# Designs tried in a protein design run: designed miniproteins, single chains, continued (4). Part 80

Each design is a single chain, and the fold is of that chain. pLDDT is the mean over its residues in the fold that is shown.

## One batch from the design tools (miniprotein)

Design m14763
Fold by ESMFold2-Fast:
Structure m14763 (fold): chain A 78 residues (1-78)
Amino acid sequence: SHMEEERKRREEELRQRATDLAQKAIDYANKSSKEEGIKKVKEAFDEIARLHEEMGYGESARKAAENRAKEAIKVLKN
């Protein structure tokens, strides 16, 4: 149905947007102070969680984003 195709398209667009947001934040963080970098990574993954919440993923999306942010921050500290 058009509704299912539209939903899949929106999910793919969100996936690409989430990937771009994460990559830009990590790239920025690697060129910034550790404090500013950590802040930007957290902001990006919070935005990613919000985008997925709009698709109905709720708490699962929030926990996933928090875990991904922690892993990205660990890389920035090393």
Scores: mean pLDDT 76

Design m14764
Fold by ESMFold2-Fast:
Structure m14764 (fold): chain A 52 residues (1-52)
Amino acid sequence: LTPEEIAEIRALAEAGDEDGLVALVQKRFGIPADDREQARELARLLVEALGG
């Protein structure tokens, strides 16, 4: 992840935009649109790793 991507993830997390986080993760990591649960779990782990 680039510093810009990390900043965007933090901003979406602070805004409580879970759908935005899922969409960003799907686009960034090439997760299929129908695999929303995988993207949601990865988004959660990234937010936790970045410390909110």
Scores: mean pLDDT 76

Design m14765
Fold by ESMFold2-Fast:
Structure m14765 (fold): chain A 100 residues (1-100)
Amino acid sequence: SEKEETVEEQLKEIEASLKATEKTIEDAKKAIENKASKEVLKQYLEKLESLLKGLETQLEQLDTLLEEFPENERAKKLKERAEKLIEELKKVKEEIKKLL
């Protein structure tokens, strides 16, 4: 159905966004481990703050989808992934702030 097609497109977009966020968190962690300059760490902090807002929006979208399609397994997995990424991102952001 058109509605199912729209849901699949939204989930694909969310999944791509989460994957990009995971990559940025990994890159930020490596920058911390490799003792990157304060300028580089500041740039990661700004990027992580932007990504945190994006994750909160994606989580809201997933909650809305799950209200209408509570058995959508992909949406459930992406929600769990988004929640874990929010926690990890907040932790990395806090670590960077302590180094600045």
Scores: mean pLDDT 88

Design m14766
Fold by ESMFold2-Fast:
Structure m14766 (fold): chain A 108 residues (1-108)
Amino acid sequence: MVPSGSGFYDETADGHRYFSLRISGDATLEIESRNDVSYPLTSVGGSTGLEIETEKGEATKIVGSGSGKSQEEADKHAENGLNAGKGIAKAEGLTIKSETKESKVIPP
């Protein structure tokens, strides 16, 4: 038997942090917003990848990472990815889904 939990939404401060969301149905949603950039971007362009992992329908982890001209822009981009992933996970309930959105990374 898996631990059953009620619908619980815990939102942390706005920024590059992970959000822990617990949805009713033995599904725990973990959203992490981080701007992992390996290049100094001169133009707005980033990659947003959302991966939903279901562990027996208890753990659903969404990792959104964005990039941009600065960390602030990358963070906002990652936030968009997290919001999309969160909506999809909630709409579907709990689905195994992995999707990566590529963007342009232009150095100065």
Scores: mean pLDDT 41

Design m14767
Fold by ESMFold2-Fast:
Structure m14767 (fold): chain A 86 residues (1-86)
Amino acid sequence: SELYEEAKKAIEEGDFEKAEELAEELARRGEEAFRAGDYERAAELYQQAEEIYEELYKKTGDKKYLEKAIELSVHHLEAAVKIVLG
């Protein structure tokens, strides 16, 4: 995902605001994929957004990012269950 690579680069450059915006877009695309029944794509996008929020938390210490990462881990699990169970 180009958004995921761009978000990682933004974190490396210290542009946490840009990384947050890109993580929000990844999560939005995950939600759209989930609603369309594309659970494999939804799982991937939720996991990518989760990883960006985890890295933002590690760099900033701001618990709002940890809360976002936990929320996305639940969405990722829901998508994974849909893949496994049909």
Scores: mean pLDDT 89

Design m14768
Fold by ESMFold2-Fast:
Structure m14768 (fold): chain A 66 residues (1-66)
Amino acid sequence: MKLEQAREAAERAIEAAKQAARFRDRSGLVYSALLREAQGFIDKAKELDEKIGEEAEKEVKKILDS
């Protein structure tokens, strides 16, 4: 179902953001690639379910700002 796919995309976005945060001071190339990956999954989640995608975007911002 679309709802399950949206949740899976949201979870992948959050995981990519957590990995990006770990590489922020280690590799700018890897950091940029992971940020792009996280944004792609946020966009996919929003297409499937806007509410789930928006919550994922908020969580990703918290991870990257901390």
Scores: mean pLDDT 82

Design m14769
Fold by ESMFold2-Fast:
Structure m14769 (fold): chain A 122 residues (1-122)
Amino acid sequence: SMDERLERIIERAREIFREEFPDVPVLPDPRLTFYLTVLVYGLMGLKGELENPAKVLAERLGVSVAELEEALNRVLEEMSDEQKAALAIGIAAMSKAVKEGKSVREAAKAAADAILAALAAA
């Protein structure tokens, strides 16, 4: 079960995702949205669009980088095998979009669309 602090981090991550990517569908499971938010910030860093993405995201969430890492580990531990499989499919879709020269926003949309399709098929 999620504690109150983890729930607040997850809710704030969902707000950040909606603010940054208003045209990307929001995932029904807030834990998947939290993980996708972290992946997207990591991708911004890899593409040189954002310096120190972990620190920036942690500050926006109102936590330390260590607390963000702990939240990620807890969320992953609390995910079902079905949710983890959907996330893996989303990561593959994001990777494909990046290889095709797509923007961070397009890669985020590809990941979200793929996760939603995987969850609907399960």
Scores: mean pLDDT 87

Design m14770
Fold by ESMFold2-Fast:
Structure m14770 (fold): chain A 71 residues (1-71)
Amino acid sequence: SVDVMRSQADSLRDTGRRLRDQSTTLFSMGRSYSSIDSSMGDTLFSQGTTLSDTSTTADGGYTLLTQSIND
């Protein structure tokens, strides 16, 4: 069961990293679009915020699983 928990923890960590990277890209795109299409810019910022929040949740799950493995 420890190997399964480690795999799940690693998956959450990798998911968190990818979501954080995507969030950063969306914020960058939002800044670029804000000058030419404010509606698209707002949409990109909103999506970036959602991915950033989801990344934080994934990081929390990783922490809980690794604590369970190490305790």
Scores: mean pLDDT 84

Design m14771
Fold by ESMFold2-Fast:
Formats: sequence, C-alpha cells, structure tokens
Structure m14771 (fold): chain A 78 residues (1-78)
Amino acid sequence: SLADEFIKTLLKINGLPETEENKKNIYKEAAEGIDDTIKLKGKKEIADYLSEVTGDKTIDEKKVSEIKKELKKKVEEL
C-alpha cells in the first residue's frame, strides 16, 4: 500500500531498521502529522510532499485521504 511505502521511506531516511516497533512508532507519528498538516496546509500540499518522498507522481488529494485512513486504521490495530 502507499502507506506502507511511505513508512518504509521514512524509516530509510531516518536510518532506522524495519522492525515492528519502529514501524509502529512511525505509523503513529505519521497519522498524527498528516491530520495537523491537512488542517494547516490542505491535502494538495501533503500530496506534493508524499509524491516527493515516495517518488510516486500519481499521488493526489484522493490518495492522501486513503493514506490517512490506512495510517489511522494501522495505528488502531497496533
């Protein structure tokens, strides 16, 4: 999923190994950060940021909404 690819990219950028604990912590942080960024900047700016970080130029406002939903669901299941 796009959420999983985004989390893997964040782990790589931060030099963290792909452990379940590191994934859980990054998922929680990303889920909290995306809500705040949507409130302050809007979904388009987040889509642009995620496109840059993942290299996926097809990320749009709809995919940002899907990523947010996946991140929150993953955090609730952890």
Scores: mean pLDDT 74

Design m14772
Fold by ESMFold2-Fast:
Structure m14772 (fold): chain A 85 residues (1-85)
Amino acid sequence: SMSSLEQEKKEMEELKKKLVSDINKLLKQIGKKDPDRAEEMKKLLKDLEKEFNKALEENDFRKASIVMASMTVLRSEAEFTLKKL
């Protein structure tokens, strides 16, 4: 059995995993033309993943949501970068 808090954490983790997967697919395509830019964006993504994990460990759902919003911005930047290549 899971508490409501554990269920909310699981749902947030699933949403984060989807977002990270989408970004990694974009970074793989960018890396074919601009490997340095892909590596830079991958490092930013890893830092955001660490901040997200820390926020969930601290039960700071507001912070976790803000970090996921930053990941969404990174996804948009990756999409824009890929369109310009």
Scores: mean pLDDT 89

Design m14773
Fold by ESMFold2-Fast:
Structure m14773 (fold): chain A 67 residues (1-67)
Amino acid sequence: KPKVDVIEEIIKLLKEKKEPEVDPLSQEPFKEDDELMPFLDGSGVKFHKKDLLKEYEELGIVAGLEL
C-alpha cells in the first residue's frame, strides 16, 4: 500500500477530530503497555510510536515535523 494513503488517513482523522479505538496505521487496539505517541500537531490522536515514527522517517518529514 502506498504510504501517502496512510498519511491521508491520519490527516482525515485529525480533520474529523475522531478518537479512534484502534491505531489507523496498524489497525491494532491501544493497550496500556503499548508505546504510544500522540500526533505532534496537537490533536491528541494517538498512534503506536513505532508505526508513526516509521512512517514519518520514510516520508522524510520527521525533522520538518519537529521543527
Scores: mean pLDDT 58

Design m14774
Fold by ESMFold2-Fast:
Structure m14774 (fold): chain A 115 residues (1-115)
Amino acid sequence: GSMEALDALTDKEGVRESLTEQLKEVRDIIEQMREQARRGERPDRELVRKLSVLLTSSGILAVELGDEEVIELVTKAIRHADEGIKHAEEGDFEKAVEHFDKAIEYIEKALELLK
């Protein structure tokens, strides 16, 4: 009924808000790592650890939200963030920046859908 639909919408809006806040923090950390890579610097270990926790949490929230397009975009962002970190750790800073740029692009697309 209409009341059941309203309860479901309220629950999904709470998840959407939490995912939005976490994706903004993920974006900010990836932007920091991108600037480090652009300067030929390896990523800060504390930033890598913090990002890993937030990426895992964002993936869970995207699945809880149940929006297939958001899930796909968040999954792609996670993959590109992981590749960016790997390339930066290997000293391939140009490829690291390319992957971080892709991760940011997918996060921005997910954030637009969450508006």
Scores: mean pLDDT 86

Design m14775
Fold by ESMFold2-Fast:
Structure m14775 (fold): chain A 92 residues (1-92)
Amino acid sequence: SVEEKVEKYTSELSDLAVKLVRDQKSFEELKLEFISLTKLLPNEDVERVLNAAYNAAKDELDVLKPKLSTETYVALHLDLIGTVEDVRAYLR
């Protein structure tokens, strides 16, 4: 079902988003996975998965904030926001 796919991809892409934050890597891989997801799910359900992944990544960034330089935190946060905006633009 669509709901089973939403649950699966919410788990997988939230885990990826958190891993990218922990590894201090770009969100390019996450963006490409979401673009692929637009072929598998309706846009409304992709948005649900995207919101969950954003929240998971942002929560992990906030947990790590005391251990990160200001430059690293800002760069990761801006990259995360830009990635979400790029995916949303692709859904239009």
Scores: mean pLDDT 89

Design m14776
Fold by ESMFold2-Fast:
Structure m14776 (fold): chain A 77 residues (1-77)
Amino acid sequence: ERLYRPPERLLAALRSVGEEKEVFTPAELAEAIGAYVKKGTDMEKRTTTLPDGTVLPSAGEAMDLLMEWLSEAEEVS
């Protein structure tokens, strides 16, 4: 199974929940982003801004980025 590097905005979302990986299989990334999105949809909506000024994607943005990435996924060398 091939490993792919997601866009930086998805990677930032995953890092916010303690994920250290930078490359994922499509299934692993879909599960991880699905969990991130589910927390946002099942619980209260929160926009998180990190102390360095990084704004994490909303649940909807994270899902849209995942779907776009899955359609255009590039192989990691």
Scores: mean pLDDT 66

Design m14777
Fold by ESMFold2-Fast:
Structure m14777 (fold): chain A 88 residues (1-88)
Amino acid sequence: SAVREAARAALGALVRAAAEATRSDDETGKQVAVETLRRVRDLMEAATGSAELAAFLEEAERQAAVSKDSAINGLFAAALLLRRLAEE
């Protein structure tokens, strides 16, 4: 499934970004999270066309811009949602 493969790729990117953000300063951590969530949204919109998933990822991107803690939380929240799609 194209959706499953996209979700697996996105999940891997989100987990790596969370690890990188954790090791980075606040501004770099926020930037890594925002850029990763944006790429994940583009990938998942192309694969699913889901308005609900797009809305969730847009909210995660907005929250990631607020603080490093929000950025890491947003990456893990997106990863938890996409893990379900990756395992189907």
Scores: mean pLDDT 85

Design m14778
Fold by ESMFold2-Fast:
Structure m14778 (fold): chain A 69 residues (1-69)
Amino acid sequence: EREALLERLGRALREYRRLSEELRDAPGEERDAALLPVRQEINRLARELQELGFSPEEVAELVRRLLAE
């Protein structure tokens, strides 16, 4: 389950980055609406990782590493 959560988090973070890039010139309201589901998924996965024993600091480090790809 831990590996599946990390894979899902990485996928969600990459999708967020891709959508942010595609929508960089879109109206703020439209951009926020499109990004909302991905933001919610990322937040949910971060909470699930913390429930599995990751500290908030460890989750933040994972997010930085996954976004660096």
Scores: mean pLDDT 79

Design m14779
Fold by ESMFold2-Fast:
Structure m14779 (fold): chain A 95 residues (1-95)
Amino acid sequence: MTVPDKEEHAKALKEKFGLTEEEQKKLLAEAKELLKKGKELKESDPEKAFELYKKALELLLLSPEEEAPELIKEAQEGLAEVAKKLGIVDEPLAE
């Protein structure tokens, strides 16, 4: 049972994407802002909320932070809710 080392995960992301630890923290902060805005716009402007949740999810997938899994779940749930409001059918990305 190895607890994933946050430092080793950050190193792996740097090797794959060239992102520094500082850049990863900035991505997490930006993702939190996007989630907040998406949640505020979810009922008034679901199209814009959809874009914000989608972008937040993309940024969160690049973050090694412990809170990222919960934020990813929130972004996925928000995307699903606004997609239903917009009548978006799941586009088949290779099933």
Scores: mean pLDDT 69

Design m14780
Fold by ESMFold2-Fast:
Structure m14780 (fold): chain A 82 residues (1-82)
Amino acid sequence: SPILENIKLIIEILPDLSEEQQGLYLIVVTSEAYVAVRTNPEEFEELLELLDELIEVLSKLNKKLAEQAEKAKKELEEFYKK
């Protein structure tokens, strides 16, 4: 999926971004994740694995954004079950 490939690219560049840019890209990833769940529900497991990688990377860079990413993942899982 082009959406999952874009999320992978964002995760790879996160360490090189400013804190403000990291926050903005987290919003982009979260928005893209909701679109992916609606358009490609069969890729949900791979999407969750990418969000886990995102959380791990953010945990090393910015604890507040890591907590926001964990919350977003939880809300996405709840959204998928509906």
Scores: mean pLDDT 86

Design m14781
Fold by ESMFold2-Fast:
Structure m14781 (fold): chain A 82 residues (1-82)
Amino acid sequence: SMELVERALELGRRLGEAGEDELAKRAAILSHKLQEAVEAGTLSEEQKERIEELLRRAEEALDRGDFEAVREALDQAMALLK
């Protein structure tokens, strides 16, 4: 859904503000891949649920300043997409 794209974009914005340029770039790549999948109608309900869980984990990790956990969540989300 577009909500997942918006959350990935917001995550990237927050990471950029924190000076985490590489993670911000990864979040931007994820948002682009999510937008393509949403537009193509290729995103299954199971994939949406898993990506939502991973974005939540990344958001919670960012709130704690745990950038390693943010990276892991973003990488797992990207692995679910083409």
Scores: mean pLDDT 87

Design m14782
Fold by ESMFold2-Fast:
Structure m14782 (fold): chain A 66 residues (1-66)
Amino acid sequence: MAEQEEIERFVEELRKRVLERTGDENLARSLAAQARIALEKGASRENVEKAVDTAVDFWLEDDAAA
């Protein structure tokens, strides 16, 4: 179904963005999997993107441990 293909493309874009910002492939894969599930359950793309960005921000703060 075309809608599932669009969800998969959006999830791959999110994975790439997380990887680019964090350098952590395991985190990128985990957040992408969570995003796919949320989108399949009817969450909006904007809401999912915001949740992923928030998770990345928290991870970066914890990793930085300044």
Scores: mean pLDDT 78

Design m14783
Fold by ESMFold2-Fast:
Structure m14783 (fold): chain A 93 residues (1-93)
Amino acid sequence: EIPEEYLLLAESPEFQPVIDKAAEEVGVPRETVRKVLAYAFYKRLQAGKPLDRDELVEELAKKFGLPRETVERILRIADEMLEKMGYKPLIEE
């Protein structure tokens, strides 16, 4: 289960454009993107550094029952949008 504080963080107004773009471009529900992003924030903040890409993708794919390609596309769009907003990367490149 994702801690509620990270689900609420992902619902912050500043992250809504990220969720909207990823949901539209990947073709998944906004709720799916929100949960993926919330979990990525949780793992990123616990680590204090960008996460290993392959490890995070595998974990998210298993946790949410999503294809790995779907998770990779969500994370790529999210990381690109967050970088444009001045945030540090979620994943290592």
Scores: mean pLDDT 79

Design m14784
Fold by ESMFold2-Fast:
Structure m14784 (fold): chain A 88 residues (1-88)
Amino acid sequence: KAKEELIKKLKEAIEKKGKEQNKEELAKEAIENLEKTVKEQIEAAINGEFPNITEEELAEMIIKAIEASEAGTLQAFSDEVEAELAKK
């Protein structure tokens, strides 16, 4: 599932780096590949609404934004979900 892959990807990248300082940068890199509407909301949260956000909270927030966008807004991510469904 795409949402689970996003969480796993974020955590795996952060853990692999072993640099807690880069957790936000790695998370931003991941969301940079998402639809602009989604990443704008996340960027506003981590830089304005949620200054003390953890790696898990970042992933959860991205998932929540994606859940709302999956309805037809998130093109790149929706394409990934659709591809997984098409594989059967």
Scores: mean pLDDT 49

Design m14785
Fold by ESMFold2-Fast:
Structure m14785 (fold): chain A 86 residues (1-86)
Amino acid sequence: SMIERIEELKEEALRALEEGDEKAASEKVREITDLAIEALKRGDYEAFKKAAEALDEIGRKARELGMLEVVETVLEAAARIAEAIE
């Protein structure tokens, strides 16, 4: 399911942050963002909520670790999602 994929990507992103791999973490953030936008287009608000929660958790951890590239990618995700909402 989309929710299972979002949870998997969240776990992978958090692991990448723990390993100091900003590129991998940012890539997972972009994948979660694409799934959030897809969920909105389908009217799947439960999946959208899970994606938003995942992005918030990743963004908070990235800020705590001082990983500014990942923080910027999460902010870009929020902007893309806002633009997708009509």
Scores: mean pLDDT 89

Design m14786
Fold by ESMFold2-Fast:
Structure m14786 (fold): chain A 72 residues (1-72)
Amino acid sequence: DEELIKNLKEAIEFAKSLLDASEEEKIEKLLEKAKEFEEKGDYRTANILLAAVKEKDIEKAIKKLEEEIKKL
């Protein structure tokens, strides 16, 4: 699915842009982006970003998003 690949790539780029951000900014921006993906109907990508917030591990989320692209 082209749209799913596009969403996953967008999420990866977004998460990578936050690597050097403050913890507060990471949480705020990841929650906002997750909501955006939910509004698009992409709950899978949204849930990966929400897990990054819960686990405070953005690098793990990036790896998970890259693994999902490899499956498509």
Scores: mean pLDDT 83

Design m14787
Fold by ESMFold2-Fast:
Structure m14787 (fold): chain A 73 residues (1-73)
Amino acid sequence: SPSKEEIEAEIAEAMARMILAVHRATTEKITEKDIEEAREKALAYVETIEDEEARRRAEEAVEELVREIREEL
């Protein structure tokens, strides 16, 4: 079974992905503003994580996803 840290990281990443997927479905175009909005909303969730290690790993997962999406623009 996944660790608590892995679950929290997956939730944060999934949140960012879902926000971007909704935008893509409605407008077909993702901009830097949309990426920043998804990042801010996912990081707001990350800040609610009480476990320090889980929070850190979730933050890293969001930042890595954002970096990958920006490289594909």
Scores: mean pLDDT 81

Design m14788
Fold by ESMFold2-Fast:
Structure m14788 (fold): chain A 87 residues (1-87)
Amino acid sequence: MEEALEEARKEVPDELIEKIRQAYKELSPGNPELTDEEILALAYAYYLIKKEGKTPEEVARDLQERFGIPLEKARELVALAKAILSY
């Protein structure tokens, strides 16, 4: 998990991570705050969809395999990444 987070940080610019953090607060007012690790996973999901054109299901599985995020949570993060792409 730590190695996957380090790889994601290398692939995802800090500017994008901060933008994703702000977008989440705007799109999900009143929802629980995401952890820094979840924000990084969300930014990585956004990057994979936008840059590599991966399907939502492929990205959800990548998050599960690389970050150890439960598949249900990974799907929620991918859905949120898609919402941010439409923002």
Scores: mean pLDDT 75

Design m14789
Fold by ESMFold2-Fast:
Structure m14789 (fold): chain A 84 residues (1-84)
Amino acid sequence: DPLLTVPGIQRTLEEVRRLLEEIKASRDPARAQQLARRAEALIDETLRLLDTHVPPSPEKERLKEELRRLREEIRRETERILAS
């Protein structure tokens, strides 16, 4: 049921945002990379679930855009820590 995936996706977005904040607060490059890999895996799985279980809609496209923006921010913050 596509409607049952929306609460799960919202919880995953909250977890990804939590991981992003942990990356931003991290002073350990290895830890930041581990957190980034976990967050990217969650994003990729959520995008897969959206494409598998959720029919095309404006809501689906907004969620996909949010996930892509979070992935880009995670990459930028991780690169910043690695460059330090």
Scores: mean pLDDT 79

Design m14790
Fold by ESMFold2-Fast:
Structure m14790 (fold): chain A 59 residues (1-59)
Amino acid sequence: FKEVLGLDKVNDDDNFFDLGGDMGKLKELVKLIKEKYGKTISLSDVINNPTLKQIKSLL
């Protein structure tokens, strides 16, 4: 989240799209999750689980 959105602080309840996330940033987030955690998630997984806490639960 912080790296993709360029933010200094993100809370678990923060919604990716409410923080200024767009489709390009969403693709970057999915790529970073694959590279850092070895988990493959889809764009729809993030759209349906858009908070930091929800995304962490997918890892």
Scores: mean pLDDT 75

Design m14791
Fold by ESMFold2-Fast:
Formats: C-alpha cells, structure tokens, sequence
Structure m14791 (fold): chain A 98 residues (1-98)
C-alpha cells in the first residue's frame, strides 16, 4: 500500500540522515570504506522505494520523503529523528529555491 511504502521511505531517510551526520562528526580520517558502502546501500534502497512509488523527479522524491517523515511523527515512531530529518529536507528545498 502507498502508506506503508511512504513509512518505509521515511524510516530509510532517517537512517541515511543519521549516518551522514555521524560521518560529519567523526571526520574524514574515520570514514571507513564499510561506512561508505552502508550509505550507498541505503541510498540505493531509497531510490528503489521511490521508483516503486512512481517518483520520477527530485521534487517528487522530496515530497514523498516529507510525507513519509510526517507519517512517522504521527504514529510516534522516531519522532525526534524524523523532525530533524524533515527540517534538513526543508532547508535543502529552500536552498534550491534560492
């Protein structure tokens, strides 16, 4: 179902966001090939879920991720992490809009 797919997209985006924030904290010298591989695998999985949803553009992808994060917040799942990821996504959209 669309709702279940959006919830999974939201969960996966939270994992990706937290991994990127963790990599920033530890510095480049502590970024292992294994951590980079994990990031790439999560990113590829997100792309697959977005494609299954019928997403064909970056804007549609952002909207799907936003909806997924909002669904996690509504159900009380990883609320703080989902809110932080949602704020980060909104900031990127604002930058793209100039």
Amino acid sequence: ARRELLEEIGRLFVEIYEMLEELKKVGKEYQTEERIKEYRELAARLERLLAELGVTSEEEAAEAIEEGLELLIERGERVEEARRALEALEEEREKAAK
Scores: mean pLDDT 78

Design m14792
Fold by ESMFold2-Fast:
Structure m14792 (fold): chain A 84 residues (1-84)
Amino acid sequence: PSKKALDMLVGLIDSLTDVYGKPRPPIPPSVRQGAQIFVDLMRDMGYSDQQIIDMSLRLLDYSRKHNRKDVYLMGKTILDVVRS
Protein backbone atom coordinates (compact mmCIF):
# COMPACT_ATOMS: atom_id res chain seq x y z
CA PRO A 1 0.00 0.00 0.00
CA SER A 2 2.58 2.67 1.03
CA LYS A 3 5.06 1.44 -1.63
CA LYS A 4 2.30 1.46 -4.28
CA ALA A 5 1.23 4.96 -3.18
CA LEU A 6 4.84 6.16 -3.55
CA ASP A 7 5.13 4.54 -7.00
CA MET A 8 1.89 6.26 -8.07
CA LEU A 9 3.17 9.62 -6.78
CA VAL A 10 6.46 9.18 -8.69
CA GLY A 11 4.46 8.35 -11.82
CA LEU A 12 2.39 11.51 -11.40
CA ILE A 13 5.56 13.61 -10.91
CA ASP A 14 7.07 12.09 -14.07
CA SER A 15 3.85 12.87 -15.99
CA LEU A 16 3.87 16.45 -14.67
CA THR A 17 7.54 16.85 -15.68
CA ASP A 18 6.72 15.55 -19.18
CA VAL A 19 3.83 18.06 -19.45
CA TYR A 20 5.85 21.07 -18.24
CA GLY A 21 9.49 20.16 -19.03
CA LYS A 22 9.18 18.03 -22.18
CA PRO A 23 6.99 17.74 -25.30
CA ARG A 24 3.37 16.52 -24.88
CA PRO A 25 3.21 13.30 -22.81
CA PRO A 26 2.32 10.24 -24.92
CA ILE A 27 -1.17 8.74 -24.73
CA PRO A 28 -0.81 5.12 -23.49
CA PRO A 29 -0.89 2.72 -26.49
CA SER A 30 -3.68 0.61 -24.94
CA VAL A 31 -5.95 3.69 -24.64
CA ARG A 32 -5.25 4.81 -28.22
CA GLN A 33 -5.75 1.24 -29.53
CA GLY A 34 -9.09 0.98 -27.71
CA ALA A 35 -10.18 4.38 -29.04
CA GLN A 36 -9.20 3.40 -32.60
CA ILE A 37 -11.17 0.12 -32.36
CA PHE A 38 -14.19 2.03 -31.00
CA VAL A 39 -14.09 4.65 -33.79
CA ASP A 40 -13.62 2.00 -36.50
CA LEU A 41 -16.51 -0.06 -35.10
CA MET A 42 -18.81 3.01 -34.93
CA ARG A 43 -17.93 3.95 -38.52
CA ASP A 44 -18.59 0.35 -39.65
CA MET A 45 -22.02 0.53 -37.96
CA GLY A 46 -22.86 3.65 -40.00
CA TYR A 47 -22.37 6.35 -37.35
CA SER A 48 -21.12 9.68 -38.72
CA ASP A 49 -17.94 11.33 -37.45
CA GLN A 50 -20.14 14.09 -35.95
CA GLN A 51 -22.12 11.50 -33.95
CA ILE A 52 -18.85 9.99 -32.66
CA ILE A 53 -17.64 13.52 -31.75
CA ASP A 54 -20.93 14.14 -29.88
CA MET A 55 -20.43 10.90 -27.91
CA SER A 56 -16.83 11.91 -27.10
CA LEU A 57 -18.02 15.31 -25.82
CA ARG A 58 -20.61 13.57 -23.62
CA LEU A 59 -17.83 11.38 -22.19
CA LEU A 60 -15.75 14.50 -21.45
CA ASP A 61 -18.75 16.09 -19.67
CA TYR A 62 -19.26 12.87 -17.67
CA SER A 63 -15.56 12.81 -16.71
CA ARG A 64 -15.73 16.40 -15.40
CA LYS A 65 -18.98 15.86 -13.42
CA HIS A 66 -17.74 12.61 -11.83
CA ASN A 67 -14.01 13.48 -11.63
CA ARG A 68 -13.07 10.45 -13.76
CA LYS A 69 -9.61 10.98 -15.31
CA ASP A 70 -9.74 7.58 -17.06
CA VAL A 71 -12.99 8.55 -18.84
CA TYR A 72 -11.47 11.95 -19.73
CA LEU A 73 -8.41 10.31 -21.32
CA MET A 74 -10.60 7.90 -23.33
CA GLY A 75 -13.01 10.64 -24.50
CA LYS A 76 -10.13 12.93 -25.47
CA THR A 77 -8.37 10.08 -27.32
CA ILE A 78 -11.56 9.12 -29.24
CA LEU A 79 -11.93 12.77 -30.26
CA ASP A 80 -8.29 12.90 -31.46
CA VAL A 81 -8.71 9.62 -33.41
CA VAL A 82 -11.97 10.65 -35.15
CA ARG A 83 -10.33 13.94 -36.26
CA SER A 84 -7.26 12.10 -37.66
Scores: mean pLDDT 68

Design m14793
Fold by ESMFold2-Fast:
Structure m14793 (fold): chain A 74 residues (1-74)
Amino acid sequence: SLEEQKRKEEREKFIKDLEDYLKKNAPPDVSEEELQEMLDLARKAFEKAFEEGKSRQEIVDEVLKEINKKYGKE
């Protein structure tokens, strides 16, 4: 259906935007492995929050919270 197709497109765009955001804001000395770990963490947090029916803002907040918790120490 059109609704299912729109949901799929929104999900794919949303996750791509989050990945782009993380890549753009990654420190220049971050290794490829560390960047991939960060992207994987973001994807898992996104998928969980999306499946739970959270709003876009809540999803973004959850993703950033997980990233900050893991990499925002120091």
Scores: mean pLDDT 73

Design m14794
Fold by ESMFold2-Fast:
Structure m14794 (fold): chain A 112 residues (1-112)
Amino acid sequence: SLKEQILEELDRMLKATTAKEMGEEAIRLMSLVADSPEDKEIIEGAKKLLEQDLPEDVMLEITAQLLARIAKKLGLDKAYEKISELLNSDKPITREQLKEAVKLMKEELEKQ
């Protein structure tokens, strides 16, 4: 099922050891939930950015933006709120903070 595929990608993201790996898994997740031309354009843009040797902070911000869109599309309200808070902060987003958001996405999706 789509839900099982999304849960598998969320688990892969929790096991990621680099910002680039987290970004690549977020793109795979976004591809599973894409339902508009705008979503496809966002995926292609993110793919091009991840092909570049970007700083970790920039990669994590891109990953957070993708995760926020995914959470909103799936109705994962608590995860969406947490990710939005991270994106609106003046502080760089960490891998640990994104993994906590991914855990919330998994918990909310499992309860559906």
Scores: mean pLDDT 88

Design m14795
Fold by ESMFold2-Fast:
Order: structure tokens, then sequence, then C-alpha cells
Structure m14795 (fold): chain A 92 residues (1-92)
């Protein structure tokens, strides 16, 4: 079900956008203890989304164009993870 795979990837992208919005909000109101716990939770969520993308890439019915678009999300997720880690370091 190609349409189902496209919807799943769109949902992962929307979750990634939401995590980026939460990062921006926390830059305005950091507290050390809350930031440490939130960063841990956000990293775990990003790792779960990363694994979901890898599973989508394992589908043999996936078109080359769709595979390339899905792979393009991986460096964005790595960037978001690094931004959360940097935020935690700055709050120390």
Amino acid sequence: DLEGLQKEVDELIEKLKKLAEELKKKLDEPSQKELDELTKQMIEQIQQLYQGILQVLEDPSLSEQFRQQTKAQLPLMEQLQNQWLELREKAK
C-alpha cells in the first residue's frame, strides 16, 4: 500500500516539525532540571521516528523517488537531535 507508506512518512514529518517547535519554545524558558528531562524525552522520540523511517525504507514496493525523499528526513532528524543536545549544554 504505497498510499499508506506516503501517509506514514507525512505523519513522521509532522511529528518532527512539532519537536522542532517544542525546542524553540524551550529556548525562551529554560530550567536545568526540566530541560534535562525534556531533552531525554525528545531524543527518545527522535530515535523512535528514525527507526520508523528505516522500516519504511525496507519496503520493497517503495519507489526510488519516495525512497530518496524519505532518506532526506534522516539528516534533518540528526540535526534536530544535535540542537536538543546543544540546548542542554547551554543550560548547564
Scores: mean pLDDT 67

Design m14796
Fold by ESMFold2-Fast:
Structure m14796 (fold): chain A 89 residues (1-89)
Amino acid sequence: MTLEELARAILETLRELYDEDPDRAGRLMELLARAVEHGDEEAWEKFRRELAELLRKRGQEELAKAVLEATPEELLRAFELLDSTLPPL
């Protein structure tokens, strides 16, 4: 899986979650923003665990593993490759 594929899959998952559970999607997006913009390690650990659990429930085990192994710096780079695709938080 490339970083671009990872970022695109994460954003698609969050967009789908926003339709199903906007409060949970909003919380995950806030955790991601805090992790990548402010270097909040606690927010990063919460984001990784919650997103990986969600992805596993959707049958996306390989993507869940990629999320757990990624660093905030790798995800930031991945999102930059997609241009600005994150909604305002």
Scores: mean pLDDT 74

